# Ledger of designs, part 7: designed miniproteins, single chains, continued (5)

Each design is a single chain, and the fold is of that chain. pLDDT is the mean over its residues in the fold that is shown.

## One batch from the design tools (miniprotein)

Design m16230
Fold by ESMFold2-Fast:
Structure m16230 (fold): chain A 55 residues (1-55)
Amino acid sequence: SLSDLQRRINELAEEAKRLMEEAKTLSPDERARRVAEIEAEVLERLDQLYQEYQA
C-alpha cells in the first residue's frame, strides 16, 4: 500500500540521515567516499521498494 511504501521510505531517509551525520566525523576524502556509498545504497534500496510496491 502507499502508506506502507511511505513508511519504508521515511525509515530509509532516517537511516540515511544517521549515516550522513556519522560521516561528518570523517576526513574530507573519507567523507566524500562515504557519502557516495550512502547515496548509491539509498538509490538501490528505493528501486527495490518501488519494485516491491508494484508487485
Scores: mean pLDDT 83

Design m16231
Fold by ESMFold2-Fast:
Structure m16231 (fold): chain A 57 residues (1-57)
Amino acid sequence: MSLEELEREIQMLDGAIEAVKRAREAGVLTPEQADALISELQKERDELRKKYEELKA
């Protein structure tokens, strides 16, 4: 996986997290659904970020 691909995936996850937060604030998602989804997305983002930093080093 290239650095460019990792950056793109991280950016997509950042966008997804923000979209879920906005949906929660708008009442489109239940708090429980939003919190669970955000936790999952943040975990994936952290893993990709770690890979990015390891590959960049």
Scores: mean pLDDT 82

Design m16232
Fold by ESMFold2-Fast:
Structure m16232 (fold): chain A 57 residues (1-57)
Amino acid sequence: MSDEELLEEAKEKLKKAKSVEEVEKIAREYSQQLSDEYIPELEKEALRQYLALAEAE
């Protein structure tokens, strides 16, 4: 799977994550597989979902 495909898969999983713990697990798992240049976009999507879930409890 290409880095672009991995990033899109990670974004889909992050959007469907229902807890902060799930967001952290997904971000950690995919950060280990992605090239450094894709990490900022992964972190941005993870932070967005994290904030949405944290604000809602």
Scores: mean pLDDT 79

Design m16233
Fold by ESMFold2-Fast:
Structure m16233 (fold): chain A 59 residues (1-59)
Amino acid sequence: SALEDIKKRLELALKSGTLKKEFVEELLELFEKMLNEPDSKKQQELRKEMVKLVEEYEK
């Protein structure tokens, strides 16, 4: 559910131009890495990076 919500928000950001292309690309890359990461520790790190990027942009 949370991952699906993130994907939806990124898709909307691409369509609406809410986020800069560079940020959207970075978030998508981290999201893809997180989905393909079997290690919980590394998955948590990727999640933190995503949150940080969103917060930096929203500031």
Scores: mean pLDDT 72

Design m16234
Fold by ESMFold2-Fast:
Structure m16234 (fold): chain A 65 residues (1-65)
Amino acid sequence: LSEEAKELLREALRALQAGDVERARELVEEALKISPTKSIRQALELLRAGDVTAALAALHDALKE
């Protein structure tokens, strides 16, 4: 995972923790364009489905890789 993608995922995690789901989705979409990994794609799908709790877990997992 690139450092640019990791920074976008960290910003997305902060936005989601603040309740800004729209901002988090935009940041994850940008990260996916840079680093099209399964973990980032899964996080985006969960955000689109509105599953905030699962999306938070997926973002944490993507950042630990």
Scores: mean pLDDT 81

Design m16235
Fold by ESMFold2-Fast:
Structure m16235 (fold): chain A 82 residues (1-82)
Amino acid sequence: MVSDKEILEGVAAIVIGVAKLLASKGKTEEAIEFLVKQAEKLAPEDPEAAADLYEEAAELAREAGKEELAEELRRKAEELRK
């Protein structure tokens, strides 16, 4: 059997996979927005999984040259792990 938390972690992994696919097609901005939206929805139920989504979004933002956005998203991830 799978716990609710393991299901949410699985959802986070799928979300990251979709975002990486979008980024591979040159849709990096859409990938970042998608990750942020899913992280916001997931944060009340699984802050650790939401933090993983924010970290992936921050990495994509950094690769896109959006250093300020990348820093904001990394701070969001750190806040969720407090």
Scores: mean pLDDT 80

Design m16236
Fold by ESMFold2-Fast:
Structure m16236 (fold): chain A 93 residues (1-93)
Amino acid sequence: KKKLEEEYKEKEEEAKKAKEERKEMIMKEAEYTVKAMLASALSLDPETREEARKKLEEYLKKAQEYAKKAEELKKKYEELKKEAEKLKKELEE
């Protein structure tokens, strides 16, 4: 029982870390989305168009990268929670 209790605690801690990392990825996605919006506005001005278009593309790629990482962390969290629930059932029965 002690070994199962330790494994359960480890899975719960891993799930908490994945949840926290996901929040960071969501915040970074939001940051780059705002930067992309500003670059998009600047791309309407002929004087800033070339630089703004390059920045817009870079910021959109960064936003997509962080969005993908957030989804991966969500799946990891769900998997760890399922493993923790399985261990909890083994501890109870």
Scores: mean pLDDT 84

Design m16237
Fold by ESMFold2-Fast:
Structure m16237 (fold): chain A 80 residues (1-80)
Amino acid sequence: SKIEEIERKYQKEVDELETQFNEDVARLKKEIEEYAKKNGLSEEEAGRLGTIAYMNAVADFEDQLVEIRKKYKKELEKAK
């Protein structure tokens, strides 16, 4: 079925995006910890940077997820 193929592709792209996001978050956490240590930042300052970076990463992930959903919604409407 055309619909089933579209649904499988959607799930694959979502799974790939989630995997990439988790890897990016882990990398960002490490980079911020290293940056804070090298620059003598307080634990509070390091924590604030980590929170901001995480919030930005979440926003980017959500934006990408919205675009994937829009793409596949259009494909599903065309397949009807």
Scores: mean pLDDT 86

Design m16238
Fold by ESMFold2-Fast:
Structure m16238 (fold): chain A 88 residues (1-88)
Amino acid sequence: SNEEIIEEAERRVREAEELLREVEENVKEVSVERMIGAILRVIGDIIELELLLKKEKDPEVVEKLEEAIKKLEEILERLMELLKQVPK
């Protein structure tokens, strides 16, 4: 259902926000491998929501998917910035 698509998108954003928070709190102790894994996870979430967006015709669902993608892109940018601060 449209509600389930919105809930899935919002869940992916919440999980990515929690991941970002954990990395920000522990940036000096996070491995490069862990950080790359986090980045790839968020990229995957963006791709899946973009694929849903291409098939969606309901304006309310489109708006919520676009909002979720934007939030994930902001999280991705922050994770990539934090990667520069990871030791080794």
Scores: mean pLDDT 85

Design m16239
Fold by ESMFold2-Fast:
Structure m16239 (fold): chain A 57 residues (1-57)
Amino acid sequence: MLEEIREAAAAGDTEKVRQLARELGLSDAQVDAIVKLAEDGYDPETVASAARAARVA
């Protein structure tokens, strides 16, 4: 799951990042925050790490 988010972010596929973050069970606000990191050009590993952190917040 997190590796798939990393791959989607690396491809610039923000819609796929949003879909995968929702599949992780994140709230809409958390999903929006993760997608925003990808849109702002953060590296794919940072985007995936943020999604992991959001699951425990």
Scores: mean pLDDT 79

Design m16240
Fold by ESMFold2-Fast:
Structure m16240 (fold): chain A 76 residues (1-76)
Amino acid sequence: MREAREKEVERLIEEAERLIREGDRAYEEGNLEEALEKYERAAELAQRALELDPMNLRAAALLIKASVNIVVLRKE
């Protein structure tokens, strides 16, 4: 159980990191709607990782980064 959960958390984190990179790229290209969608999905995955491992600092950092970017994009 513990090893399987750790692998799932790692997979969620890796997917969230990828979505943030894709969101950053979309933002740089001026595709604000695509960037927002990517950041929203990254936040969902990071939150799921935190539900499985509440002390995971990588997941917490990803959730914060995605959330900040969502706020910035929705502010304009």
Scores: mean pLDDT 85

Design m16241
Fold by ESMFold2-Fast:
Structure m16241 (fold): chain A 95 residues (1-95)
Amino acid sequence: STEKEVLRKLLETELGKVLSDEELEEIVEDLRKLEEELADLPEEEARERLIEALAKEHPDLLKALLLYYKKMAEKDTENAPLAAEEAKRLEEALK
């Protein structure tokens, strides 16, 4: 899955349980604007910029993404090393 797909699933599943529909719509709109701003950047730079923006504007969504990768690192042996590396990157962005 792409990062965008994962973020949208987290909004529907994890954050959708605790946030109002209005709050969810605001986050979705902010993500859409970020996607447009980052569209012209190389994939690696776009990813780093997205993580930095989420840490500032939507830290709860970034924390949910971090937990997603931590669970993947424990559950899926094939993806575990990559998920663990992603989790470390997200932890650094949240500090």
Scores: mean pLDDT 74

Design m16242
Fold by ESMFold2-Fast:
Structure m16242 (fold): chain A 76 residues (1-76)
Amino acid sequence: MPPTEEEVRAAAEVAREMAERLRANKGKASASEISAAEAVALATLVEADLSEASEELKEEAREAARELREAAKEAL
C-alpha cells in the first residue's frame, strides 16, 4: 500500500521537529539520536517517493528530510 498524503505530511512534520531539536542541542546529541535522525530522514524520503501525494507535498517532505540530514550532520 502506498503511503497516504496524511502519512507523508506527518513524516515531514516529524522530520522538521527532529531537525529543530538537533539544532537546539548542537554538539550535545548522542550517536543514537543522530542515527535515529538519519533513519527518520530516509523513511520520510521513501514515504514521499512511494506515495501518490502531490508533487508539491513530495517536495516539502524531501526538503524536510534534507533539513534533518543537515541538522544531524551539524550535530556531529
Scores: mean pLDDT 81

Design m16243
Fold by ESMFold2-Fast:
Structure m16243 (fold): chain A 90 residues (1-90)
Amino acid sequence: MKEKILEIVKEIIEKLNEADLTPEQLARFIGLVLSIIGAILEEDYDGVIRDFKALKELVEEARKQGANPEVVDEILKLIDEGIKLAEEMK
């Protein structure tokens, strides 16, 4: 299941390139993505869930600031899937 969460993170990274983000928004997202990867490597699934929830808040903020809504909706779906998988790993 660790590989499955990493695949979700990879898909999120790919979709960030399509989301029409500002450089500031992209930097904030990359910081949280790196935190999520670190938590996965440490098997800290509570940390994974926390950081995915923080990423979800940033994605919702980016949508209000003019990010591509279709890509944002896809990223939000991937985040919810990642949270579900991390809950199963507890």
Scores: mean pLDDT 82

Design m16244
Fold by ESMFold2-Fast:
Structure m16244 (fold): chain A 58 residues (1-58)
Amino acid sequence: MLSPEQQAQLEAHIAAAKAAYARGDYAAAVEHLRKALELDPQDERLRRGLAQVEALAA
C-alpha cells in the first residue's frame, strides 16, 4: 500500500508521462512510466501502458 507521498509521486509521474506522450516524447513518457511502476509494481494498467509506449519509443 502506498503512503500519501508515494501516491502523490505516482500521480505526478503518470501526469508527466501523459504530457510527454501528447508531445511525441516517447522516451520521456517511458522514463516516467518506469518510475511510476517502481512505486506500484503490481499495477497492470501501468505495465501495459509502459509496454505500449516502449514499442513506440523503439
Scores: mean pLDDT 82

Design m16245
Fold by ESMFold2-Fast:
Structure m16245 (fold): chain A 77 residues (1-77)
Amino acid sequence: KPSEAELEREVAEALARMVLAVSKLAASRASEEERKEVAEETRRLAERAVKRLEEAGADEAAEEVRKEAEEIVEEIL
C-alpha cells in the first residue's frame, strides 16, 4: 500500500490538475469583465496547489503547475 507521504503527494497532484482544468473551463465561459477575476482566482488557487505539492516533495510537479498556471493567466488576460 502507498505510504502516507505518497498518498499526500498523489492527492496534491490530482488537486493541482483539477485547479488548472477548472480554471481553463471557467475562463472559456467568462465574460470580458469576469476574465480578470478568473485570472486572479486561478493565480491564487495555483499558488496554494504549488505550495501543497512542494510540501509533499513533488517539486517537479510543482514547477509544472506553476508554469501552466502562468500560461493560463496570460491567455485569459
Scores: mean pLDDT 75

Design m16246
Fold by ESMFold2-Fast:
Structure m16246 (fold): chain A 76 residues (1-76)
Amino acid sequence: EKEEELQKEEEEFRKKTLELAKKLAKEVGKEIAMGQGMVDYGKKMAELYKKIDPSKASQFEKAIEELEKRLDELKK
């Protein structure tokens, strides 16, 4: 039960992270700070999932990498 809740939270987090990444592509500023917070949180979640399910953690890491890439592009 708890693992199913964590998987659902991961899926919701991934979806929100992608939505935020799209918003960052159109608008700059305070969204960058929020994006950095999402990246930090996502990295912690990915580390936890690496211990439990490495294959799923890889997919989660790719979503975080995409967000980081967009943030890096906006900073320059």
Scores: mean pLDDT 72

Design m16247
Fold by ESMFold2-Fast:
Structure m16247 (fold): chain A 94 residues (1-94)
Amino acid sequence: NPEELQKLQQQLDELKAQLDAVLAQERENAKTEVEKNVIDSLEASTQRAIENANTIEELQQLIEGLQGQLDNFQERQQRKKKAQELLKKKKEEE
């Protein structure tokens, strides 16, 4: 089904753009070479997975996987923000 394949490819492209933006921000916040290398490896693995996905089933599985990764990074960013707010409040009380 060409229309379904095209729709999934559009969803994948949009999701990749969102993930690339999140990974760029994580890379800017990374302080160690190990952290930067993990981000670079994830970007490379994601690109290879996209290049290898040629069927509707493969695209659906990849989209689900990338959405899960995006959700995990967003939750991690929210947890870091909450931790920073808690530390600021503690310093004001000390």
Scores: mean pLDDT 79

Design m16248
Fold by ESMFold2-Fast:
Structure m16248 (fold): chain A 60 residues (1-60)
Amino acid sequence: KEKEEKEKKNKEKIEELLNLREGTLEEAEEFSKINPEEAEKAKEIIEEGTKKKVEELEKE
């Protein structure tokens, strides 16, 4: 029961992070039409942040 609850919570958090990543990446793609260098930095920060958080949740 504890294992299933923990897995469910981690899965929900990962899904939330992926949804935020998708939305913010969409915004960064639009922003790249105006300022591609800043948009690229934003995408990199989003990808690195999401990857790190997902890895932390996977390790738990």
Scores: mean pLDDT 76

Design m16249
Fold by ESMFold2-Fast:
Structure m16249 (fold): chain A 68 residues (1-68)
Amino acid sequence: SMEEIQQLVQEGQEIAIEFFGRTDFSDPADVAKAEQISLLLQQLQEKARQQDLEGVKKVVDQIKKIYE
């Protein structure tokens, strides 16, 4: 449903905001993670526009794994 897609998009965005807010980008490894999260946020928006619930779930799971 559109509501489920919007909730997942918000979850992914909130995780990304938390990562960017708490991370010191002096480490090249953290810069690489930021690049990956930025690309995944772009994919998240695209999957949401396509109303691809399964695609949205997969992208959010990928963001969560990088955040760990």
Scores: mean pLDDT 85

Design m16250
Fold by ESMFold2-Fast:
Structure m16250 (fold): chain A 86 residues (1-86)
Amino acid sequence: KTLIVTLKNASPTQITAEVLRGIGLELEGYDVKIEINGSTVTITINNASDKVIQTYIDDAQALAKRGATVTITKDGDTTTITITLP
């Protein structure tokens, strides 16, 4: 399964934290692509487990409770999470 997580309006510290999370998954054997464009970071995981997908969904919902705008979509084997930080 593919997981695509886009974090928008992120501070440098938040971008660094997301990048380190992606690197951690890559070290665990996941196929991870990390892209940074200004205040936006996109993490793509091409062989995501259901556990990894659910953890990102849970974390996105926690950010929504703190004022972030969160959109989660499923299309076949692809889950896309877009988070816009306040």
Scores: mean pLDDT 85

Design m16251
Fold by ESMFold2-Fast:
Structure m16251 (fold): chain A 79 residues (1-79)
Amino acid sequence: MSAEEMAERLERMAEQAEREAEEARRRGDEETAELLREMAERLRELAEKVRRGELSAEEAEEELRRLLAEVGERLERAA
């Protein structure tokens, strides 16, 4: 995957996480909403670092895998 493709993927994932956070907030699930907002912010930071050449696509993919595992575990506990 190119760096540009990786950055676009991270941005799309951040947008999805923000939408899910808004939905959780509307349901009164503040803990899940906060987790998803943190995830969106971290995804945008990764996209920015890739765009600036601070992270390779491979490094960003590894960071993404760790982030998804971490957030997945925390979301499971929030549910």
Scores: mean pLDDT 82

Design m16252
Fold by ESMFold2-Fast:
Structure m16252 (fold): chain A 84 residues (1-84)
Amino acid sequence: MAAKVAEGRRLLAEGRRALEAGDAERAVRLLEEALRLLIEALGPYHPEVAEALEELARAYAAAGREEEAERLKKLAEAAREKAE
């Protein structure tokens, strides 16, 4: 699963840069793909997955998708509480 982790981390970094640049919709796409790869490699209860969920929540909020952002924040909290 090393290749999926590396790709997920790369997309997470790119998504953060897109969010900082003000491209919320691009950030959502990059962060959704990062989250998918990290969950596949690490499972849903991992610190890196919680981090990806937190960044995706920020991207959804920036895109005006507040209900989706709130849902993702709750998922990130659950992932951090159960992370090993």
Scores: mean pLDDT 84

Design m16253
Fold by ESMFold2-Fast:
Structure m16253 (fold): chain A 63 residues (1-63)
Amino acid sequence: SIEDLSAPVEEIVRDIEGLLAEATPEAQPWLERILQRARESKNPLDAAALLVGAATILAADRS
């Protein structure tokens, strides 16, 4: 069963949604693209890399 793999991806998607909610209008398009890619991900490691990318964009935007 691959059920265990979908649960981590869903959690990561929720984390990215949280980052998007805190994003400025300038950062929102980049985070929306990352969120879409994370939703299409079937691998938690790929989704985790997208989360790191989203967090990096938000951190740079807030600097």
Scores: mean pLDDT 76

Design m16254
Fold by ESMFold2-Fast:
Structure m16254 (fold): chain A 76 residues (1-76)
Amino acid sequence: MERAQEAVKKLQPLVDKWAIEAAKKYPNNLAKAVAVVEEKIRQEVSKLDLSEAEKKIVFQQLTLHAAKIINELIRE
């Protein structure tokens, strides 16, 4: 699904920004930081002109990417 991969690339810089902001706001709560970014990703993905299957792929990839960034920033 190339359209899904293009959407991931387009939204990735925004997700990077949200992940950094969430890690700074919740430095002692990884679960809360991830949950805040996941909700923002969900809202942006819902607006995309993609099928539900493609939206699911975009959401999963961006959420995994955000979790990795947040974990690295919170854990030394």
Scores: mean pLDDT 83

Design m16255
Fold by ESMFold2-Fast:
Structure m16255 (fold): chain A 90 residues (1-90)
Amino acid sequence: SAERERLLRLAERLRREVYEAIDKADISENKKLQAKALVDAAVEQVRNLIEGGHSREALVDRVLEAAREMEKRGMYEVAQLFREFAEEIR
């Protein structure tokens, strides 16, 4: 559906924006790779929910759960980007 295609494009835009934030961070390359791996896992999980035809409420809940996990890890800018994505898809 057009909605599904739009949500998948928005999820890939989120990944790009998060990668840019990580790349600009003053941390080691190994720490950047670890951060990107955690983000990739979260984004792929959201993409799987979109492709499975899950409700908007389920998508928002999962994205906010990912934001909380990023925040717990001190990734505040990444958590903010996930929260902004959740508001956009609401």
Scores: mean pLDDT 86

Design m16256
Fold by ESMFold2-Fast:
Structure m16256 (fold): chain A 82 residues (1-82)
Amino acid sequence: SLAEEARKRAEEAERRAREAAKGSADQQLTMADELIELAGELFQQGLAASPEDAATLGEATRRLLEAARYLREKAEQQRKEA
């Protein structure tokens, strides 16, 4: 289902975000951009989804945007330490 696919994609993206957070500021910013692109894709899918799937897609979108924000903030802090 769209809901199951969105959950798995969000889980995998969060896993990749955790790995990127261990790396350079550039790696974190690149991953943040990828998360934003995926969030946009899931948002568009949610607009055409059933009401039951739309809620799950919206939650997945919010989680991806939060992960992207975290990576951007962490990258900014690391740049200040460099």
Scores: mean pLDDT 84

Design m16257
Fold by ESMFold2-Fast:
Structure m16257 (fold): chain A 76 residues (1-76)
Amino acid sequence: SMEEEWKKAYEEFLEQAKKDVETNPELAQKRLEIAKKNADKVKTPFPEYVEKIKKAKSYLDYLKISFEYLRKVAEQ
């Protein structure tokens, strides 16, 4: 099903993201800062995701939220 495909894609994406963060944590931190700055500029019908991005404690948290947002937009 589409739900199972999204779950598999999410888990695969997250596993790769963890490896990338472990390889270069400084780049991950910089990307989190850019993501939070850009989140404030995005107009969206799902404003709760902007708030989630602002509260993200790590780049991995940001990526999890970002993937959930992409899925929500795709399933609209």
Scores: mean pLDDT 81

Design m16258
Fold by ESMFold2-Fast:
Structure m16258 (fold): chain A 86 residues (1-86)
Amino acid sequence: MKIQVYFDEEVPEEVKEKVVESLKKLGYEVEVVDSVSELDLNEKILVVHKVDEENVALNLYENGKLIASKIVPYSELEKALKELLS
């Protein structure tokens, strides 16, 4: 399974690393893209936004459509991604 991930500029590097590692543990081949223009709408896409100092928004897209959205604490990223991608 392949997933493309875009992180907003404000997302901390530690959080980016946790998201990528969590996705790899779930069996995904992870491609991190540097801009939204690099996203392939035919792929599964995760967009990660910083909400505050402790939380991110996770927006999951398939076939160019938003299929799931969740605001999660940094401490719950692995659990949240497992639930979101189930």
Scores: mean pLDDT 84

Design m16260
Fold by ESMFold2-Fast:
Structure m16260 (fold): chain A 70 residues (1-70)
Amino acid sequence: HMARERILELARKNGASDEEIEEINQLLDKLTPAQQEAIVRAAEAEGLTVEQIKSMLKVAQRALADAVPA
């Protein structure tokens, strides 16, 4: 999936450390491919910082969890 490669490349260009890249990778593993694509699109369009990218990934993960009945 190209979305993972694109988000990691954007994070690196914005000065992400190796530790931050690993955190982003772990967050991406918790998301659907469609959520990964949506976040990459938003990050590229808005020019998001590393912290904003991590925040978006966490929000998407929570939204996925909330979509499942308790």
Scores: mean pLDDT 76

Design m16261
Fold by ESMFold2-Fast:
Structure m16261 (fold): chain A 87 residues (1-87)
Amino acid sequence: EVEELARKAEEAYLAGKYEEALKYLEKALELEPENVELLLALAEVYEKLGKYEEAAEYLEKALELIPEDHPVRALVEERLEELRKKA
């Protein structure tokens, strides 16, 4: 179910249907609230919609779940700083 929702979100995102992608990701996140991949995907969709403040909030939530020494953390922190400059 979560994987199916994430797949549908990806298909919608690739088709440029960002609002549709957002709805699938929100449903998936209701099932797995602490899923880092879903939080990062939501941030990306919000950024595509020009909702930089919401995108930054999801990146912050993801960072709370990512260990400080994890390689992906630096990339997420960089993304968050760029979004804060746009908000």
Scores: mean pLDDT 84

Design m16263
Fold by ESMFold2-Fast:
Structure m16263 (fold): chain A 65 residues (1-65)
Amino acid sequence: SAKKELEEKKRRLREEKEREARRIYEELKEKGKKTNPAAYEAAGNLEVVALDIETELEIKRLEAE
């Protein structure tokens, strides 16, 4: 059914974005170790929050269709 397909798409989207957020966070954290760890950790947290907001907006758009 269309509803079951939509729920599966939402689940996969959240899983994919979570993996992406983790990768970005770890990359920034590692890069920061040689320069300014606190600033890069803060940047990583902001990027993760931005991706979470983007993901929720994409899910809401899918639900509206």
Scores: mean pLDDT 77

Design m16264
Fold by ESMFold2-Fast:
Structure m16264 (fold): chain A 84 residues (1-84)
Amino acid sequence: MEEEERKRREAEELLREAEELRKQAEFYDRSYQVALETAKINETISQELADGARQVAEQFKAKADELRRRAEELERRARELLEE
């Protein structure tokens, strides 16, 4: 019984961490969209500014993807703990 309680506590901690990582990923996804819109607007003004905005957008996307992968790994570990 204590073993099961320990696994449940560990799973809860992993799920909480995963939730925070998903919230951070959502923030970067929003930043990515804003940067893409900025790039589209800047295309009518300056190609250099548009290219710069696209580079920033790709950085935000990569950050969001990384955080989401980490969250999925934690969620998988939590499920394994609860299933065993």
Scores: mean pLDDT 83

Design m16265
Fold by ESMFold2-Fast:
Structure m16265 (fold): chain A 71 residues (1-71)
Amino acid sequence: MEEELKEKKKLLEEGLKKRVKAALEAGKITEEEAEKKKKEMLEWIEKNVGKVSLEDVKNLYEGITGRDYPE
C-alpha cells in the first residue's frame, strides 16, 4: 500500500502543478497566490491521500488535465 500511496500523491501533485501553471499563464492568479495555493493543496493531499482510491485520483487527473490517465 505504500507504493499506491506514493503513486496517488505523485498524480495529485502533478495535476495540481498543471492546474496552477494554467491559471498563471491565463493571468488569473499571481505567482504569490500560486505558491500559497500549492502549499495549501499539498497539505490537503497529505491529509486526504489515504481517503481517496486510485480510481478517484485517475478521474481527478483526467478532469484537471483534460487527458487520459498516463501509464
Scores: mean pLDDT 69

Design m16266
Fold by ESMFold2-Fast:
Structure m16266 (fold): chain A 66 residues (1-66)
Amino acid sequence: MYVEKARQYVEEARRAIEEGDVEKALQYLDKAIEYASNAVAAGDTKGAREVLDEVRELRKEVEKLE
């Protein structure tokens, strides 16, 4: 499902942040947003919202690193 893929990309982004790879972290967060948007279109609004909230917090973490 789209939410599963979005959460997978959130985990990849978190790992990239821990490695200090800002570019990869931003790419993974963009992918998470893409799949979360697809999940909303498919009717999974709660799962998508949780992913988007996590992405917002991780984006702030990435911006703080650079």
Scores: mean pLDDT 81

